# Designs tried in a protein design run: designed miniproteins, single chains, continued (4). Part 108

Each design is a single chain, and the fold is of that chain. pLDDT is the mean over its residues in the fold that is shown.

## One batch from the design tools (miniprotein)

Design m15761
Fold by ESMFold2-Fast:
Structure m15761 (fold): chain A 107 residues (1-107)
Amino acid sequence: SEEEKEKKELLESQRFVLDMAAAYGEKKIDEYAKQHPELKPYVEELRKKANELDEIERRAALAAMGYAIEQSKDKSVEEVKKLMEEAFERGIEYGRQLKKAEESLKS
């Protein structure tokens, strides 16, 4: 149907934006870890957890973490650490919702 086609095109656009946001997020995470070496083990632990996720969930988690860092330039390292953890969980949930939306169009 036309409605189904429009929803598919919207989801494909959202996935493309997510891919770009994840790449930008990974760059921001790397830059922040370089500026704050004390966080490197913590960042590596989060990346390890991300590698156990589905591809869409992983990309969403990385995008969310990078965004949290970018929005937190005036915050303490401890506050950024907390925001990164919260963003990681929110990213996973967003990725799961996106997957469910894609699966609903295959029925």
Scores: mean pLDDT 81

Design m15762
Fold by ESMFold2-Fast:
Structure m15762 (fold): chain A 118 residues (1-118)
Amino acid sequence: SALDQAYQQLVALASKRISSPAERQQLYQLVLQILDLIGEELENNVKNPILPLALEAVSNSALFYLDLEQQKEVKERLEPLVKKLKEQFPDSQLLKVSLNTSKILAKQLGLEEFVPEA
C-alpha cells in the first residue's frame, strides 16, 4: 500500500545522517505525506497494524530532524488523527501510542500537551 511504501521510505531516510536543508525538506515532505495517508486509512475504517508504527516514526523524525516551524505543523496534523483514533478505537493501544508521540512532540516544542476527550 501507499502507506506501507511511504513508511519504509521514512525508516530508510531516518537511518541516514540528515545534514543538508534539501535532505530535511525531503524528510519533511515524506512526514506530511504519511500523516495524510494515515488519515485516509482511518477514514476507510481499515485496521492497519502499521498505523501506530507510522505515527511513532513521524514524531521521531520531527523531533530529531525538523525545525521548530515544521515540528509545529506536524503537531497540528497529529492532533486530529489522535482524536479520530480515540473515536474509532476507544479501547485500543493505538491511542496510547498516539498520546505518547503527541506528548513527546509537545514537550520538545514547549507547548501544551494534547489530551483528547474520553
Scores: mean pLDDT 71

Design m15763
Fold by ESMFold2-Fast:
Structure m15763 (fold): chain A 56 residues (1-56)
Amino acid sequence: SEEELKKKIMELTGLSQSQIDDIIAQGLTAEELLELAKEAGTPEGFTKLVIQKLLA
C-alpha cells in the first residue's frame, strides 16, 4: 500500500511524512521515491536524486 511505502521511505531517508507527501504532490509516485531512497543509500543522495527527477 502507499502508506507502507511512505513509512519505508521515512525510515530510509529520515524525512517526515509531510515532506514525502510534498514530493509526491510534485509528480513522483511513492514507488519511485522508494526506489530512489534505495539507490541513494543516504538522505543527502536521496535529496539530490529527487531534485534531478523533478527537474527532468
Scores: mean pLDDT 80

Design m15764
Fold by ESMFold2-Fast:
Structure m15764 (fold): chain A 55 residues (1-55)
Amino acid sequence: MEILTPSEARVKVPVLAKELLEKGIREVEIKYGDGSGYGRNVGIVAKRILEEMGL
């Protein structure tokens, strides 16, 4: 599992979300293997981006 910083998530999450939407996927579960502040912050950024994209 790749450990993403919040800045990396802002770049990578929109790309993945576009691919998922193109495949007709509208519901996703965000799992980051780090239970620390990094994993939580990445999850918050990813969730915000996905919500803005309608997921």
Scores: mean pLDDT 60

Design m15765
Fold by ESMFold2-Fast:
Structure m15765 (fold): chain A 91 residues (1-91)
Amino acid sequence: SMERQRKLEEAERRVRLEEGVNLGLEHMIEAVNKIARRNTPPDPAALKALEQEEARLRAIHERSRARSREELRRWLREQGFSEAEIRRLLA
């Protein structure tokens, strides 16, 4: 039906938007980390602190991405998509 097709198109747009936002944030974190690394003095303590901060930022991003994906899955279920359709949309 046309209604089902419109819901699918809306779902596909939301999936692409969330993926785009998450990819953009990932690229921004990597860019910030590259700049920080270039500006870090060659002191073992400073390098260790930088590596810990890089790991912390990546962990925050991974948690945010996992939460966003879970919220998207919940929304798709609320729209009446099957688990098979959700897996295909999020692949």
Scores: mean pLDDT 85

Design m15766
Fold by ESMFold2-Fast:
Structure m15766 (fold): chain A 72 residues (1-72)
Amino acid sequence: SAETEAYVERQLEAMRRALEETKRAVEEGDYDLKEQLIESAERIAQQMESDPRVPEEVKREAREILEEMKAI
């Protein structure tokens, strides 16, 4: 549905923004902010993972973004 597509798009955008903010936090030496951003992204990824309406490709992309954040 259009609502599900809009939801998925918003969640992926939020995760991508969190990734960019995490990179900035690490550049500034703010590891407390990094931890908070990763926790926020983990909650978003868990919500998408538990939703059977979310395509498997999107769930994979969310996991990849989260792992990239953790690798910084």
Scores: mean pLDDT 87

Design m15767
Fold by ESMFold2-Fast:
Structure m15767 (fold): chain A 97 residues (1-97)
Amino acid sequence: ELKEELEKAKAYVEANLKPLSEEEKKEIEENAERLAKFLKEGEKLANDPSTTEEKREEFVAEGKALHAEISTDEAKYQLIQLKAAEKLLEEEEKEKK
């Protein structure tokens, strides 16, 4: 279901991208991992009642900086988001043992 939707979305984005170099593919994978880690940390902070306003402000600033780094190419950014979502789903399934 959700995995099938992600696969279809990835195929659509990949079909509209120019052929990627090995360096570009590696950068996309690394940025997808960075985004997945950032989203997981955000969920942890949102669910922690001890989270201070200062920590929230720092997290928002980090999010803006990350977005600025990884969103320079719209199509690559979409692929990064889809791969990050896939990594989060894999992590969740691994935790449900």
Scores: mean pLDDT 77

Design m15768
Fold by ESMFold2-Fast:
Structure m15768 (fold): chain A 63 residues (1-63)
Amino acid sequence: MSREELTEIAREVLAKYDPTVELLDVEILSDNVVRLDLSRTPSVEAIEALEKALGKTLDIRVV
């Protein structure tokens, strides 16, 4: 899965579960770990939905 695909999926999930959170950047750290730079801490439901949709462990960074 490309960075562009991960970004699109993450934006769709955030829009559905926590639309007040802005996705600022996506970085692929490894095959199983993706870093998401976010405007604020997402809800627990949004985090769970992101992990499920992306199929990866999330490293969430608030900037």
Scores: mean pLDDT 85

Design m15769
Fold by ESMFold2-Fast:
Structure m15769 (fold): chain A 85 residues (1-85)
Amino acid sequence: SAAAALTAALEARYQAVLAADDTEETRRRVALEAARAYIALLREQLAAAPSAELEALLARLERVLRLMTVDGVPPERAVEIAAAE
């Protein structure tokens, strides 16, 4: 489906950002910027058309953002925790 293809593309782009070989602080900053950008994009897509797959991805990315900003969790661990919920 188009929603599944978009979800896979967004997840792949997010994972590519997290795979950067820079310092921990640089990786964290880039991951936060990417997460906020993807959340904004997903909100725009959902405003245009309802999608359970995109709503689930949005909820997961918002959880990742909260884990990183509120709980100080590293990006890779935040993604793992959000995926396990």
Scores: mean pLDDT 74

Design m15770
Fold by ESMFold2-Fast:
Structure m15770 (fold): chain A 93 residues (1-93)
Amino acid sequence: MTDEDYAKLAIEVERRVAEKLLEETGDEKAYEAMMKGIEEGKKNPKALAEIGKELVESVVAYLEKQGKEEEKEKVLNSVEAAVEKYIELVEEL
């Protein structure tokens, strides 16, 4: 993945988490705060890329512990796969 891919991943994860929080809690202020955070983050793509790297590293570490080597490689090479796997794992918690 490139830094641009990691930034896109961070934005998509944050957006989906914000939407889920609004759906489950109805907390419009928390939703607005998260969405404003995403817009501010877009002004610093390097910081977003670092967040995206940390998210991917967390998913990869989990998959390595589970012996899921093929899923690990997929997550490392696809923004969509990484976002989908992260959200899946969060929903299972």
Scores: mean pLDDT 80

Design m15771
Fold by ESMFold2-Fast:
Structure m15771 (fold): chain A 68 residues (1-68)
Amino acid sequence: SEEELQKKLLAYNNLAVLYSLQGRDDLALKYGQKAKEVAKELGIDPSDPNGPFAKRILKEEELLSVLN
């Protein structure tokens, strides 16, 4: 369901951030990519400024980009 995909997105994103903070760049990238795949399944375009999750998705991707 869409709700399950949203929870999965948040879980993968949180794991990516956690692993990045631990210096586990391999795992941070892996879970960041999984989060992005789930976002695509939800029809979320991170570059769409009018998207319902755009700010949330961009913040997490921005953090991962800075740390990696």
Scores: mean pLDDT 68

Design m15772
Fold by ESMFold2-Fast:
Structure m15772 (fold): chain A 62 residues (1-62)
Amino acid sequence: SKEEKLAELRAEADKRIDQATSDEEFVKVFRETVERAWEAGLSDEDIGRLLRELAERYQAKK
């Protein structure tokens, strides 16, 4: 389902965010996650929510 795909992409992205040590690495994770979400047919609303959650997770690391 799309919900399962969203959960999968989020889990992968969360792990990559946790391992990121620079803003450049974060931007790469962000971009690749958006590309995969579009390919999976996720809605703009779901993609926007995912991006916000990833950004919040990265800010929490600092």
Scores: mean pLDDT 81

Design m15773
Fold by ESMFold2-Fast:
Structure m15773 (fold): chain A 62 residues (1-62)
Amino acid sequence: ARADAVVAEGLARLEYSLTPEQVEIARPAFEKAAREAVDAGLTPEQALLKGYEAASKAIREA
């Protein structure tokens, strides 16, 4: 539930700032990293940062 809320918020922000092609690359990386961070007990803010780091790396490496 908490992880789902963080993922939804982060994805909405990515969809606003990225192209559809970049969103398709970023989405799985963001979801995985943000979910793992929440499950590890990190704050929503830290989980969002981990998600954005993973998303940026995925886009750069594509």
Scores: mean pLDDT 80

Design m15774
Fold by ESMFold2-Fast:
Order: sequence, then C-alpha cells, then structure tokens
Structure m15774 (fold): chain A 99 residues (1-99)
Amino acid sequence: MERARELYRRIEELVEEYRRERTEEIEEELRRLLREAFLEMVRKADASEERAHVEEQLRRLLLEFGYSEAEAERFLAASQEERAERLAELAMRAIEEEI
C-alpha cells in the first residue's frame, strides 16, 4: 500500500518533468515505474473477492484511454504481466499526446 502510493507520487513527479523536458532517460524511468505500479494494481485486483467489480472499473478507464470495447475485453483476458505492460504503454501514449 505505502509502496503503491510512493510509486504513484513518483510517477506524477516524472510526468511533470517529462512535460518540461522530454528525454529518453525520463521516458524509460517513467515506463518502468508505470509498469511496476500497474503490475501491483493488477495483482491486487486479481486477488480481490470483488474482481468482477474491479474489472468493470478498469474497463471504463481503458475506454477513457482510447481502447475499443473489443480491445478492453482482450486486455482483461491477458496475463498479469501483459496487462501491466499494456497499461504502461497506454499511459505513456496519453502523456505524450498531452505534451
């Protein structure tokens, strides 16, 4: 829990840094932290007794990130590692698009 909070705070800091100065080093670090944060989130969601509810919330977030309904369904069927990596890629795309 504390680690997830620290990861999200560091990600927010790096997003602001990346918006000011786009460098490969910041991009790589940001992708690494996003992958770690999403992997923990996905593992916790899968272990939850409320998994179906968590998956519905995640589906809505994926649609906000520009996923189609079919892409969201494919995502939810993927492995924990694949889901974490895809979420990190989407987050990076959203950050890059806003810049």
Scores: mean pLDDT 74

Design m15775
Fold by ESMFold2-Fast:
Structure m15775 (fold): chain A 80 residues (1-80)
Amino acid sequence: MKELYEKAKEAIKEKKFAEALEYALKLEELGATEEAKELIKEVEKKLKELTKNLGPSDELPKPVQEALEEQHRRYQELLA
């Protein structure tokens, strides 16, 4: 399942977090739960960096901010 992991990493690199989450879920179903959690943590870290670097996030449109928050919350639930 290295192919799936690689696709998830590429999706993260391209900021396609929805696709990255999809691949991570596939990895979890296949028993690669540790790799899936690591991918999700990496995405969460990058999302936090984006949010913090933008400060109050006034530079991002509100719909984009809400989408990032929803994705971040989903990753937190998966980590818990």
Scores: mean pLDDT 67

Design m15776
Fold by ESMFold2-Fast:
Structure m15776 (fold): chain A 88 residues (1-88)
Amino acid sequence: SIEQEIIEKLVEQLRKRLSELSDEEQFKVSEEILKEAEELLPTLSPEVAEQAKRLIKKLKEALEKGDIETAIELTIELERLLLEANAA
């Protein structure tokens, strides 16, 4: 669908932007997306909310460990989930 093509392009753009940022800036973006996801949890379907909660937990753990690579991948996955939920 057109919506899926748009989501794929937005996710690709996010990945490219993150790759241009410093480690410190990448952590800040991850924290911002994490906060947005937590604020959106009450608006999500129960199934999507459960998936988002699992990603949020893993992202918090990666950020606490300073695992930038894992945090970035989880941030991208979380943003994709939120974009797909909003497109429905």
Scores: mean pLDDT 85

Design m15777
Fold by ESMFold2-Fast:
Structure m15777 (fold): chain A 83 residues (1-83)
Amino acid sequence: MSGEEVVALFEERVEGLIELLRRLAEQGLLSPEQAERAIAALERLRAEVVAAGALDEAALAAAREAEALLREVGAVVQKNAAA
């Protein structure tokens, strides 16, 4: 996979996560502050991966960070949905 292909796949996944966060905030399952913080972190991760280029290690690290962030958001959403 070329560097451009890796970056494109990562950008697509980050965009999907941002859209999901926006939708969850729209439904009231996330506070505006929590959604904005998570989106800002994802945008920073995207910028870092793009700036670093398509290093497999960097792409994997960013993906793990995004997964951890999504896990945290998921826990908050579940708590808010149950409350």
Scores: mean pLDDT 71

Design m15778
Fold by ESMFold2-Fast:
Structure m15778 (fold): chain A 71 residues (1-71)
Amino acid sequence: SMEFAERLRRAGEAVSAGRPEEALEILKELAEEAKTEEEKSQVAVALRAFIEKHADDAELVAEAEAILAKL
């Protein structure tokens, strides 16, 4: 849980640093590892925020949507 929250924070930091591909890789790993409804919800919220922020990048949006669909 604490490690999961820390990795979510690192994904947000990667977005802020202009590294969306790195953020998306972290979110993809977290989506695959999420075991609880709370963890899945946290990843879904982060992915939806990512999609909104990167709406002009069709490739990033498509990958984020694919990860979200598997939650």
Scores: mean pLDDT 87

Design m15779
Fold by ESMFold2-Fast:
Structure m15779 (fold): chain A 98 residues (1-98)
Amino acid sequence: LEEEAERLVERLKGEAKRQNKPLSEIVRDYLERVAAEAERLGLTDEAAHLRSKIPEFEKAADLYEKGDEEGKKKLIELMRDVLRVRQAIETARRRQAA
């Protein structure tokens, strides 16, 4: 999970640079997409949890973009939560595809 979360953070950072947008904006957009998909699949609690954490993700992303290593560590920690929700989404999709 840590290595996967770290790769996700680096991918989002690359996307922010490519689109010339703040990392906090890219992270927010990503979380809103994951939460919307979770909500569509009936994972209402997981969607609400991610949305409630958006301010923490934005703060961590802003700190990381400014070169703060503690911001990077916090963002990776928070991304592990996102990966758990994505796993729940994949499980729910398999049930719908039957």
Scores: mean pLDDT 83

Design m15780
Fold by ESMFold2-Fast:
Structure m15780 (fold): chain A 58 residues (1-58)
Amino acid sequence: LEDKINELGQQLQQLVKDGKGDQEELVVPVDPNDQKEVKQTLLQRLGEEISAALRKLK
């Protein structure tokens, strides 16, 4: 799980940075329950990174 979470986290973070948005999220072979946990962890990390960047822009 940790390994898959780390991989998914990096891919999602890269997608956000690239500005792709939600286009091919179906490429992740993870069940919805597992994906939800990863999403929450990733959102938390992304939120902190974005907040830090926004603070500098603001």
Scores: mean pLDDT 60

Design m15781
Fold by ESMFold2-Fast:
Structure m15781 (fold): chain A 61 residues (1-61)
Amino acid sequence: SRAAVQAAIKELSQQVIEQNRQLEEELKKGKITKQQYLDKLQELSLQYNQKVFELQKQADS
């Protein structure tokens, strides 16, 4: 259970890294503005933290 939760958190971390790279490419190609890029980064960080918190709750007793 705990090992499964840690694996899931690690997978989420990798997904966020991938999504951040995609956003950087979109910014570089001019498909999004700098403000949209920053807003999306903040949203991804909040979603990641929430999912990690939920997974940690599942591992807590």
Scores: mean pLDDT 82

Design m15782
Fold by ESMFold2-Fast:
Structure m15782 (fold): chain A 100 residues (1-100)
Amino acid sequence: LKEEIKELAQYILDHGSPEARKLAEQALKALDEGNLFESARLVYEAAQTDVLELRRKIEEAKKAGNEKAVEDYQSQLAEAETLLDRARKLFEEVRKKEKA
């Protein structure tokens, strides 16, 4: 769990939107402080933020008639949605352990 959260947070730091990267930095700090629940929650929020930002960029690119940007952002969105699914599952696992 800790290593998986760290890997997801690092990926968002390297590839995510500025807002998502800020949340990923907070997640890594929470992880270093031993707060597994908070780190998993922050990574999940970071992944959600990145997906929402990419959807917005796709809409703006479509309005501008920039088909290449639409294709590029759609590829990024597919990767971001995969990360969101992984982050959600990790958060649910952490929640189950906290409530055991």
Scores: mean pLDDT 84

Design m15783
Fold by ESMFold2-Fast:
Order: C-alpha cells, then sequence, then structure tokens
Structure m15783 (fold): chain A 92 residues (1-92)
C-alpha cells in the first residue's frame, strides 16, 4: 500500500513547481517525525524524500536555464492528487 502511494507521489511530483515540491518534502518530514511508522515504512518515506529533493534540484536548474515549467493547470491537478496521497499516507 505505502509503496503504491509513494510511487504515485513521485510520478506526480514531476509536474509540480519547485515551491510545491518543497511543501511536499516538508509534509513528508512532518509525517516521519509525528507518525508511529515501522522501520520499513520509515525507510520508504526517507527514500521518497531523497528522490523529491533530487527532483527539486533538477527542476530549479531547468527553470534557471529557461526550460518551460509544466502548464499551471497540470501543476494544480498534480498538487490536488499529491494532497490526497499525503492524506492517505498519514492515515496508515
Amino acid sequence: ELSKLTNELALESLKLSPEQIEEVIKRLQEILENSDLSPEQRLELEQTISFLAMNLAIRKLELERGVAPAPKEEQEEARKKVEEILKKIEEL
């Protein structure tokens, strides 16, 4: 269950703005700090955070080089899906 959620989160993150990715990372860190997670679940979330941090760095670099961001509509749709996924992760 968690693996499916983290995979979906990672895919949707590719459409997010740098600011939105930063918000997701912060939220996942809060879940790690406040949730009673198994060692396996903790490792999976830590790996997901690392992946998102890498994507954030790449996205910032691309924008600085003039690569166009995803359309605003796609960003908002991805943000909503990510929020739903984060809520499901919190409920585990």
Scores: mean pLDDT 82

Design m15784
Fold by ESMFold2-Fast:
Structure m15784 (fold): chain A 90 residues (1-90)
Amino acid sequence: MNGALQLIEQLYQETRAELSALLADAPQSIRDQILARLEQRRQELVNEVGLLAGKGEYTGEELVQYIRDRAAQLRAELLAEARALIAAAR
């Protein structure tokens, strides 16, 4: 469990840093919106992983792969949304 939560936190911090850099010149409202979505998605992933681990149906390796795949999808979606909002605001 601890390793899975640490991985989620690591991927969250990496994505947050990328989004913060991308949003540096964006209006505060857009920055707040995107970062709030990132936090919501992080909380959803933590809850989902907790439920999956509790069922015992996933090996530790399968759970790590699931986290990586889900985080990659969420990162791509958030970066695309941030870029679209920045372009619209300029």
Scores: mean pLDDT 83

Design m15785
Fold by ESMFold2-Fast:
Structure m15785 (fold): chain A 61 residues (1-61)
Amino acid sequence: SLEVRAVSLDTASRINEVGAAVNEELAKRVPKNRQKFLEGAENNRRASEENRRRAQELREQ
């Protein structure tokens, strides 16, 4: 069950990486909302890093 949870967190991390890339692209295409999209990209990057870290911690137990 811990490995299943770790795999789920790894998957969530990858989804957050895609979310960051989408927000970065939107910041370029919709400059009126640039700051909001850049904030979204940063939030997604932080979530990706946290999910990856949690997955590693579960595997190291």
Scores: mean pLDDT 88

Design m15786
Fold by ESMFold2-Fast:
Structure m15786 (fold): chain A 65 residues (1-65)
Amino acid sequence: DPLIELAYDTYKGEDGKVSKEQFKEALLRLGVSREEAERLIEKYKGEDGKLSKEQFKEALREALK
């Protein structure tokens, strides 16, 4: 999905991962609730508490159903 790829490129940090703060920002701007954003972060976050490209793409696909 080109929209999800664009979102990843917009919100990723220097390390190529998306922080919890950037992911919440992305979801809130798309009209997703803070509660749902926090649920998705907990579900998809890696061991370092950030979302990899693949985790971010899966989380956005779930959020945008």
Scores: mean pLDDT 79

Design m15787
Fold by ESMFold2-Fast:
Structure m15787 (fold): chain A 62 residues (1-62)
Amino acid sequence: TELSAVEVDGKLVLLKREGDTAFSRDATTAEERALAEQLLAERQAELEKQLPIILKLGELYG
């Protein structure tokens, strides 16, 4: 089972994957919004790890 979150048009959406099926739902409760914010922060941290590499490549070869 994989949990993730995305923001679509200002809405927090929780995504859950079980086997070959995927489920999505809007974060409507305080707990769901907190979970979505945590998952988004984790995703943002992962993107931030990649951004310095992209920028450094631009500096080295651009």
Scores: mean pLDDT 71

Design m15788
Fold by ESMFold2-Fast:
Structure m15788 (fold): chain A 75 residues (1-75)
Amino acid sequence: MAALREKLNEAIRLAEEGRGAEAFRVYSEVDWSRLSPRARFALGMYISSLVYNWPNLKELYSGGVKRYAADWVDL
């Protein structure tokens, strides 16, 4: 549990810093067996929106993260 949450929050932090390659690398190391397909999609899109600095998409996809992956990240 902690390792999954730590990796997801680290990927989000790196994405917020504009370190997209490192963010996606950390994201790819997550144990996907613990996440639903909707949670994986929401998290991937949210991280992408942070990397590319899309404010409207950040808000949209953070809603998806809160709905499908609230226990996995600190938003």
Scores: mean pLDDT 76

Design m15789
Fold by ESMFold2-Fast:
Formats: structure tokens, C-alpha cells, sequence
Structure m15789 (fold): chain A 58 residues (1-58)
């Protein structure tokens, strides 16, 4: 689960993620971008480039 304000900014996402977990996004060009969760259970991503909803990899 991803929580945060996702419009037009770099978002910080929290949701009970495990440190080192991989989270996948599909950008506006159809490319998959993978982000690794930090040790504090959060990550940041430039969401202005997303053309679709983020997908969390279990």
C-alpha cells in the first residue's frame, strides 16, 4: 500500500513497507522503474513522470 500526495511532486511514500523491498512503477513511456525502500520503511519517487497508478511488488 502506498500513501501520500501523488500529484506533480516528488512524493514520500509510507505504508508499512519492509526495508529493502522493491516497488515497481510504470512511467508515461511504458517503462518499468523499480525503487528500493529505505531502512526507515519509506522511499521517494518523482511521481510527475507516472502515467499510471504505482504497483507495489510484494
Amino acid sequence: TIQGDVEGRVGTFTGGFKPGEKISFVDTQGRTVVVTVGDDGTFSFDISRLGSEPVVTP
Scores: mean pLDDT 57

Design m15790
Fold by ESMFold2-Fast:
Structure m15790 (fold): chain A 72 residues (1-72)
Amino acid sequence: MLFEPLEGEYEQAGNKIKSTLEKVSETTAKLITEDSLYGKSVNTYKVGEGYELVETVYDIKGKGTTTYKNPE
């Protein structure tokens, strides 16, 4: 599959979104998304055999921080 840089800034419906993919290991990556409307989220993915979301930490503007964890 083609890989392209996963860092950049784009606009959707007047909302500015900045996304950055940071590799933690060969099979683990963090996607950091800064959204001008909803705030910041950090998604931890296990990338390898199949794609799975391990943990999401989402700090929604005025709503507090929510953490979701998936099974191993």
Scores: mean pLDDT 60

Design m15791
Fold by ESMFold2-Fast:
Structure m15791 (fold): chain A 61 residues (1-61)
Amino acid sequence: SDEELLETLERIVDLAPKLSLEQMEGALATAREHLANAPPELQPRFQELVDRLEKVLEEKK
């Protein structure tokens, strides 16, 4: 479900300092794809994850 995926992605963000650049890019791509198809009630949470992942990814570059 979208909620289970959200919880998984939120845990990935919490582990971000331990993830490789490739793993972060994969997580960001997944979050962006699901944001496009998410119900309105979950869109803010997916958007927050995308924003957080983008910031962490920029810091790792």
Scores: mean pLDDT 75

Design m15792
Fold by ESMFold2-Fast:
Structure m15792 (fold): chain A 112 residues (1-112)
Amino acid sequence: SELRLEAEEELGIAELCLAVCKALKEVDPELALKALEAATRAAELALEAGDPELVRRAGEVALKALRLILDNPETPAEIRARAQALARRTAEVMEKVGNHELAAELRAAAEA
């Protein structure tokens, strides 16, 4: 499936951005947001492709990126708001594949 390949590409981008964020001494909120955006796209594409395992993997990466953004007090308000919106979109995708626990974690992290 082309959608599955696109989902895997977006997940790869998300994982790379997240790995770079973890290697930095200071959190880069814009890079963490790019990781979250790519993970959200990967989850949506994986859902359309009918790959619940890829949806779960994308959701886990999204949660990690979300926490980097929202746990950082220096994160600009606009980036925080965008991250919260992406977290809600990703949580909805998790619910559609029956991953209610990860959906709840994404929503809880977004409310912090």
Scores: mean pLDDT 89

Design m15793
Fold by ESMFold2-Fast:
Structure m15793 (fold): chain A 72 residues (1-72)
Amino acid sequence: SMAQAERAKAAVKAIKELGEKYGVSGVRETSAMMRALALIEEGASTEEVAEAVAELLGVSKETVLREIERVR
């Protein structure tokens, strides 16, 4: 639980840093996670979605998978 919270914070920080670097408030990057969850809900492969989001956010696929598991 604490480890998952720490990974979630790391993912949020990465999203925020990307938002600041590229002039986005982080809302778009947060929306990327929301879209990822929607795609999985519609039957997309969790593995493939996690790889794409990890690349976008600049974090490990493992971090994204933990975040998805935490929300679900």
Scores: mean pLDDT 61

Design m15794
Fold by ESMFold2-Fast:
Structure m15794 (fold): chain A 71 residues (1-71)
Amino acid sequence: SAEEELEKAERRILGLYLEAARRSPEAAARVRALIEETAPKVQELVEQGKYEEALRLAEETVRRMEAVLAE
């Protein structure tokens, strides 16, 4: 379900943040900024029952975080 995939994406976001924190303070700050930008929007979509839209936003956040770590 979209809810189960969203929980999986949220766990991946946490994992990527921890990886960034181990890499450098600068990488951690960049991924933290992405999380702070997107987390309120994901929460709003979840509260509206829009799990597929919340999942798409969470997956986009994962992709943006992966791009930061690939720099």
Scores: mean pLDDT 86

Design m15795
Fold by ESMFold2-Fast:
Structure m15795 (fold): chain A 83 residues (1-83)
Amino acid sequence: ATVETEFLGSASSADSTLVYVEAKPLVEAGIEVGDRVRITFESDPSRTYEGVVESIEGNTAVIRIPERVDIPASKTVTVEKLP
């Protein structure tokens, strides 16, 4: 499944990046905690990032990218569930 959702923000550590997105579109598409996903930011569609859904709490889903990456300023992200 592939869905577009609102980008809420990001947080970076030395070895990982957390991406915060609106959870409702992910949940409605059957994306769950522990799922592998590919994410693409609307402001830079030429780049994709792979991560895992770490948590879903209320209206916020957290996707962990296991690399420190610079997240572009964006309104929306596309989230694709991987096998």
Scores: mean pLDDT 84

Design m15796
Fold by ESMFold2-Fast:
Structure m15796 (fold): chain A 73 residues (1-73)
Amino acid sequence: EEDAERVRKAIERAAKEFEELGHPSLAEDIRKALPSFLEAVESGRLTPEQVIDILDALVEIARAIDKLEKERK
């Protein structure tokens, strides 16, 4: 379960980043996506590294959206 643990830790890290950005609903959504990411890794559709890259990209997108919303509001 080494790959599963890497995915779980990456999801928790991303969820924490979303919470720190003030988006608890996004943190909830990413935690709900955990079974899908685990399934993708177990089936070989994604590597753990690809999941980490996807989660990092989502966090960066969330930061960009947060910055835009703060400038707009």
Scores: mean pLDDT 79

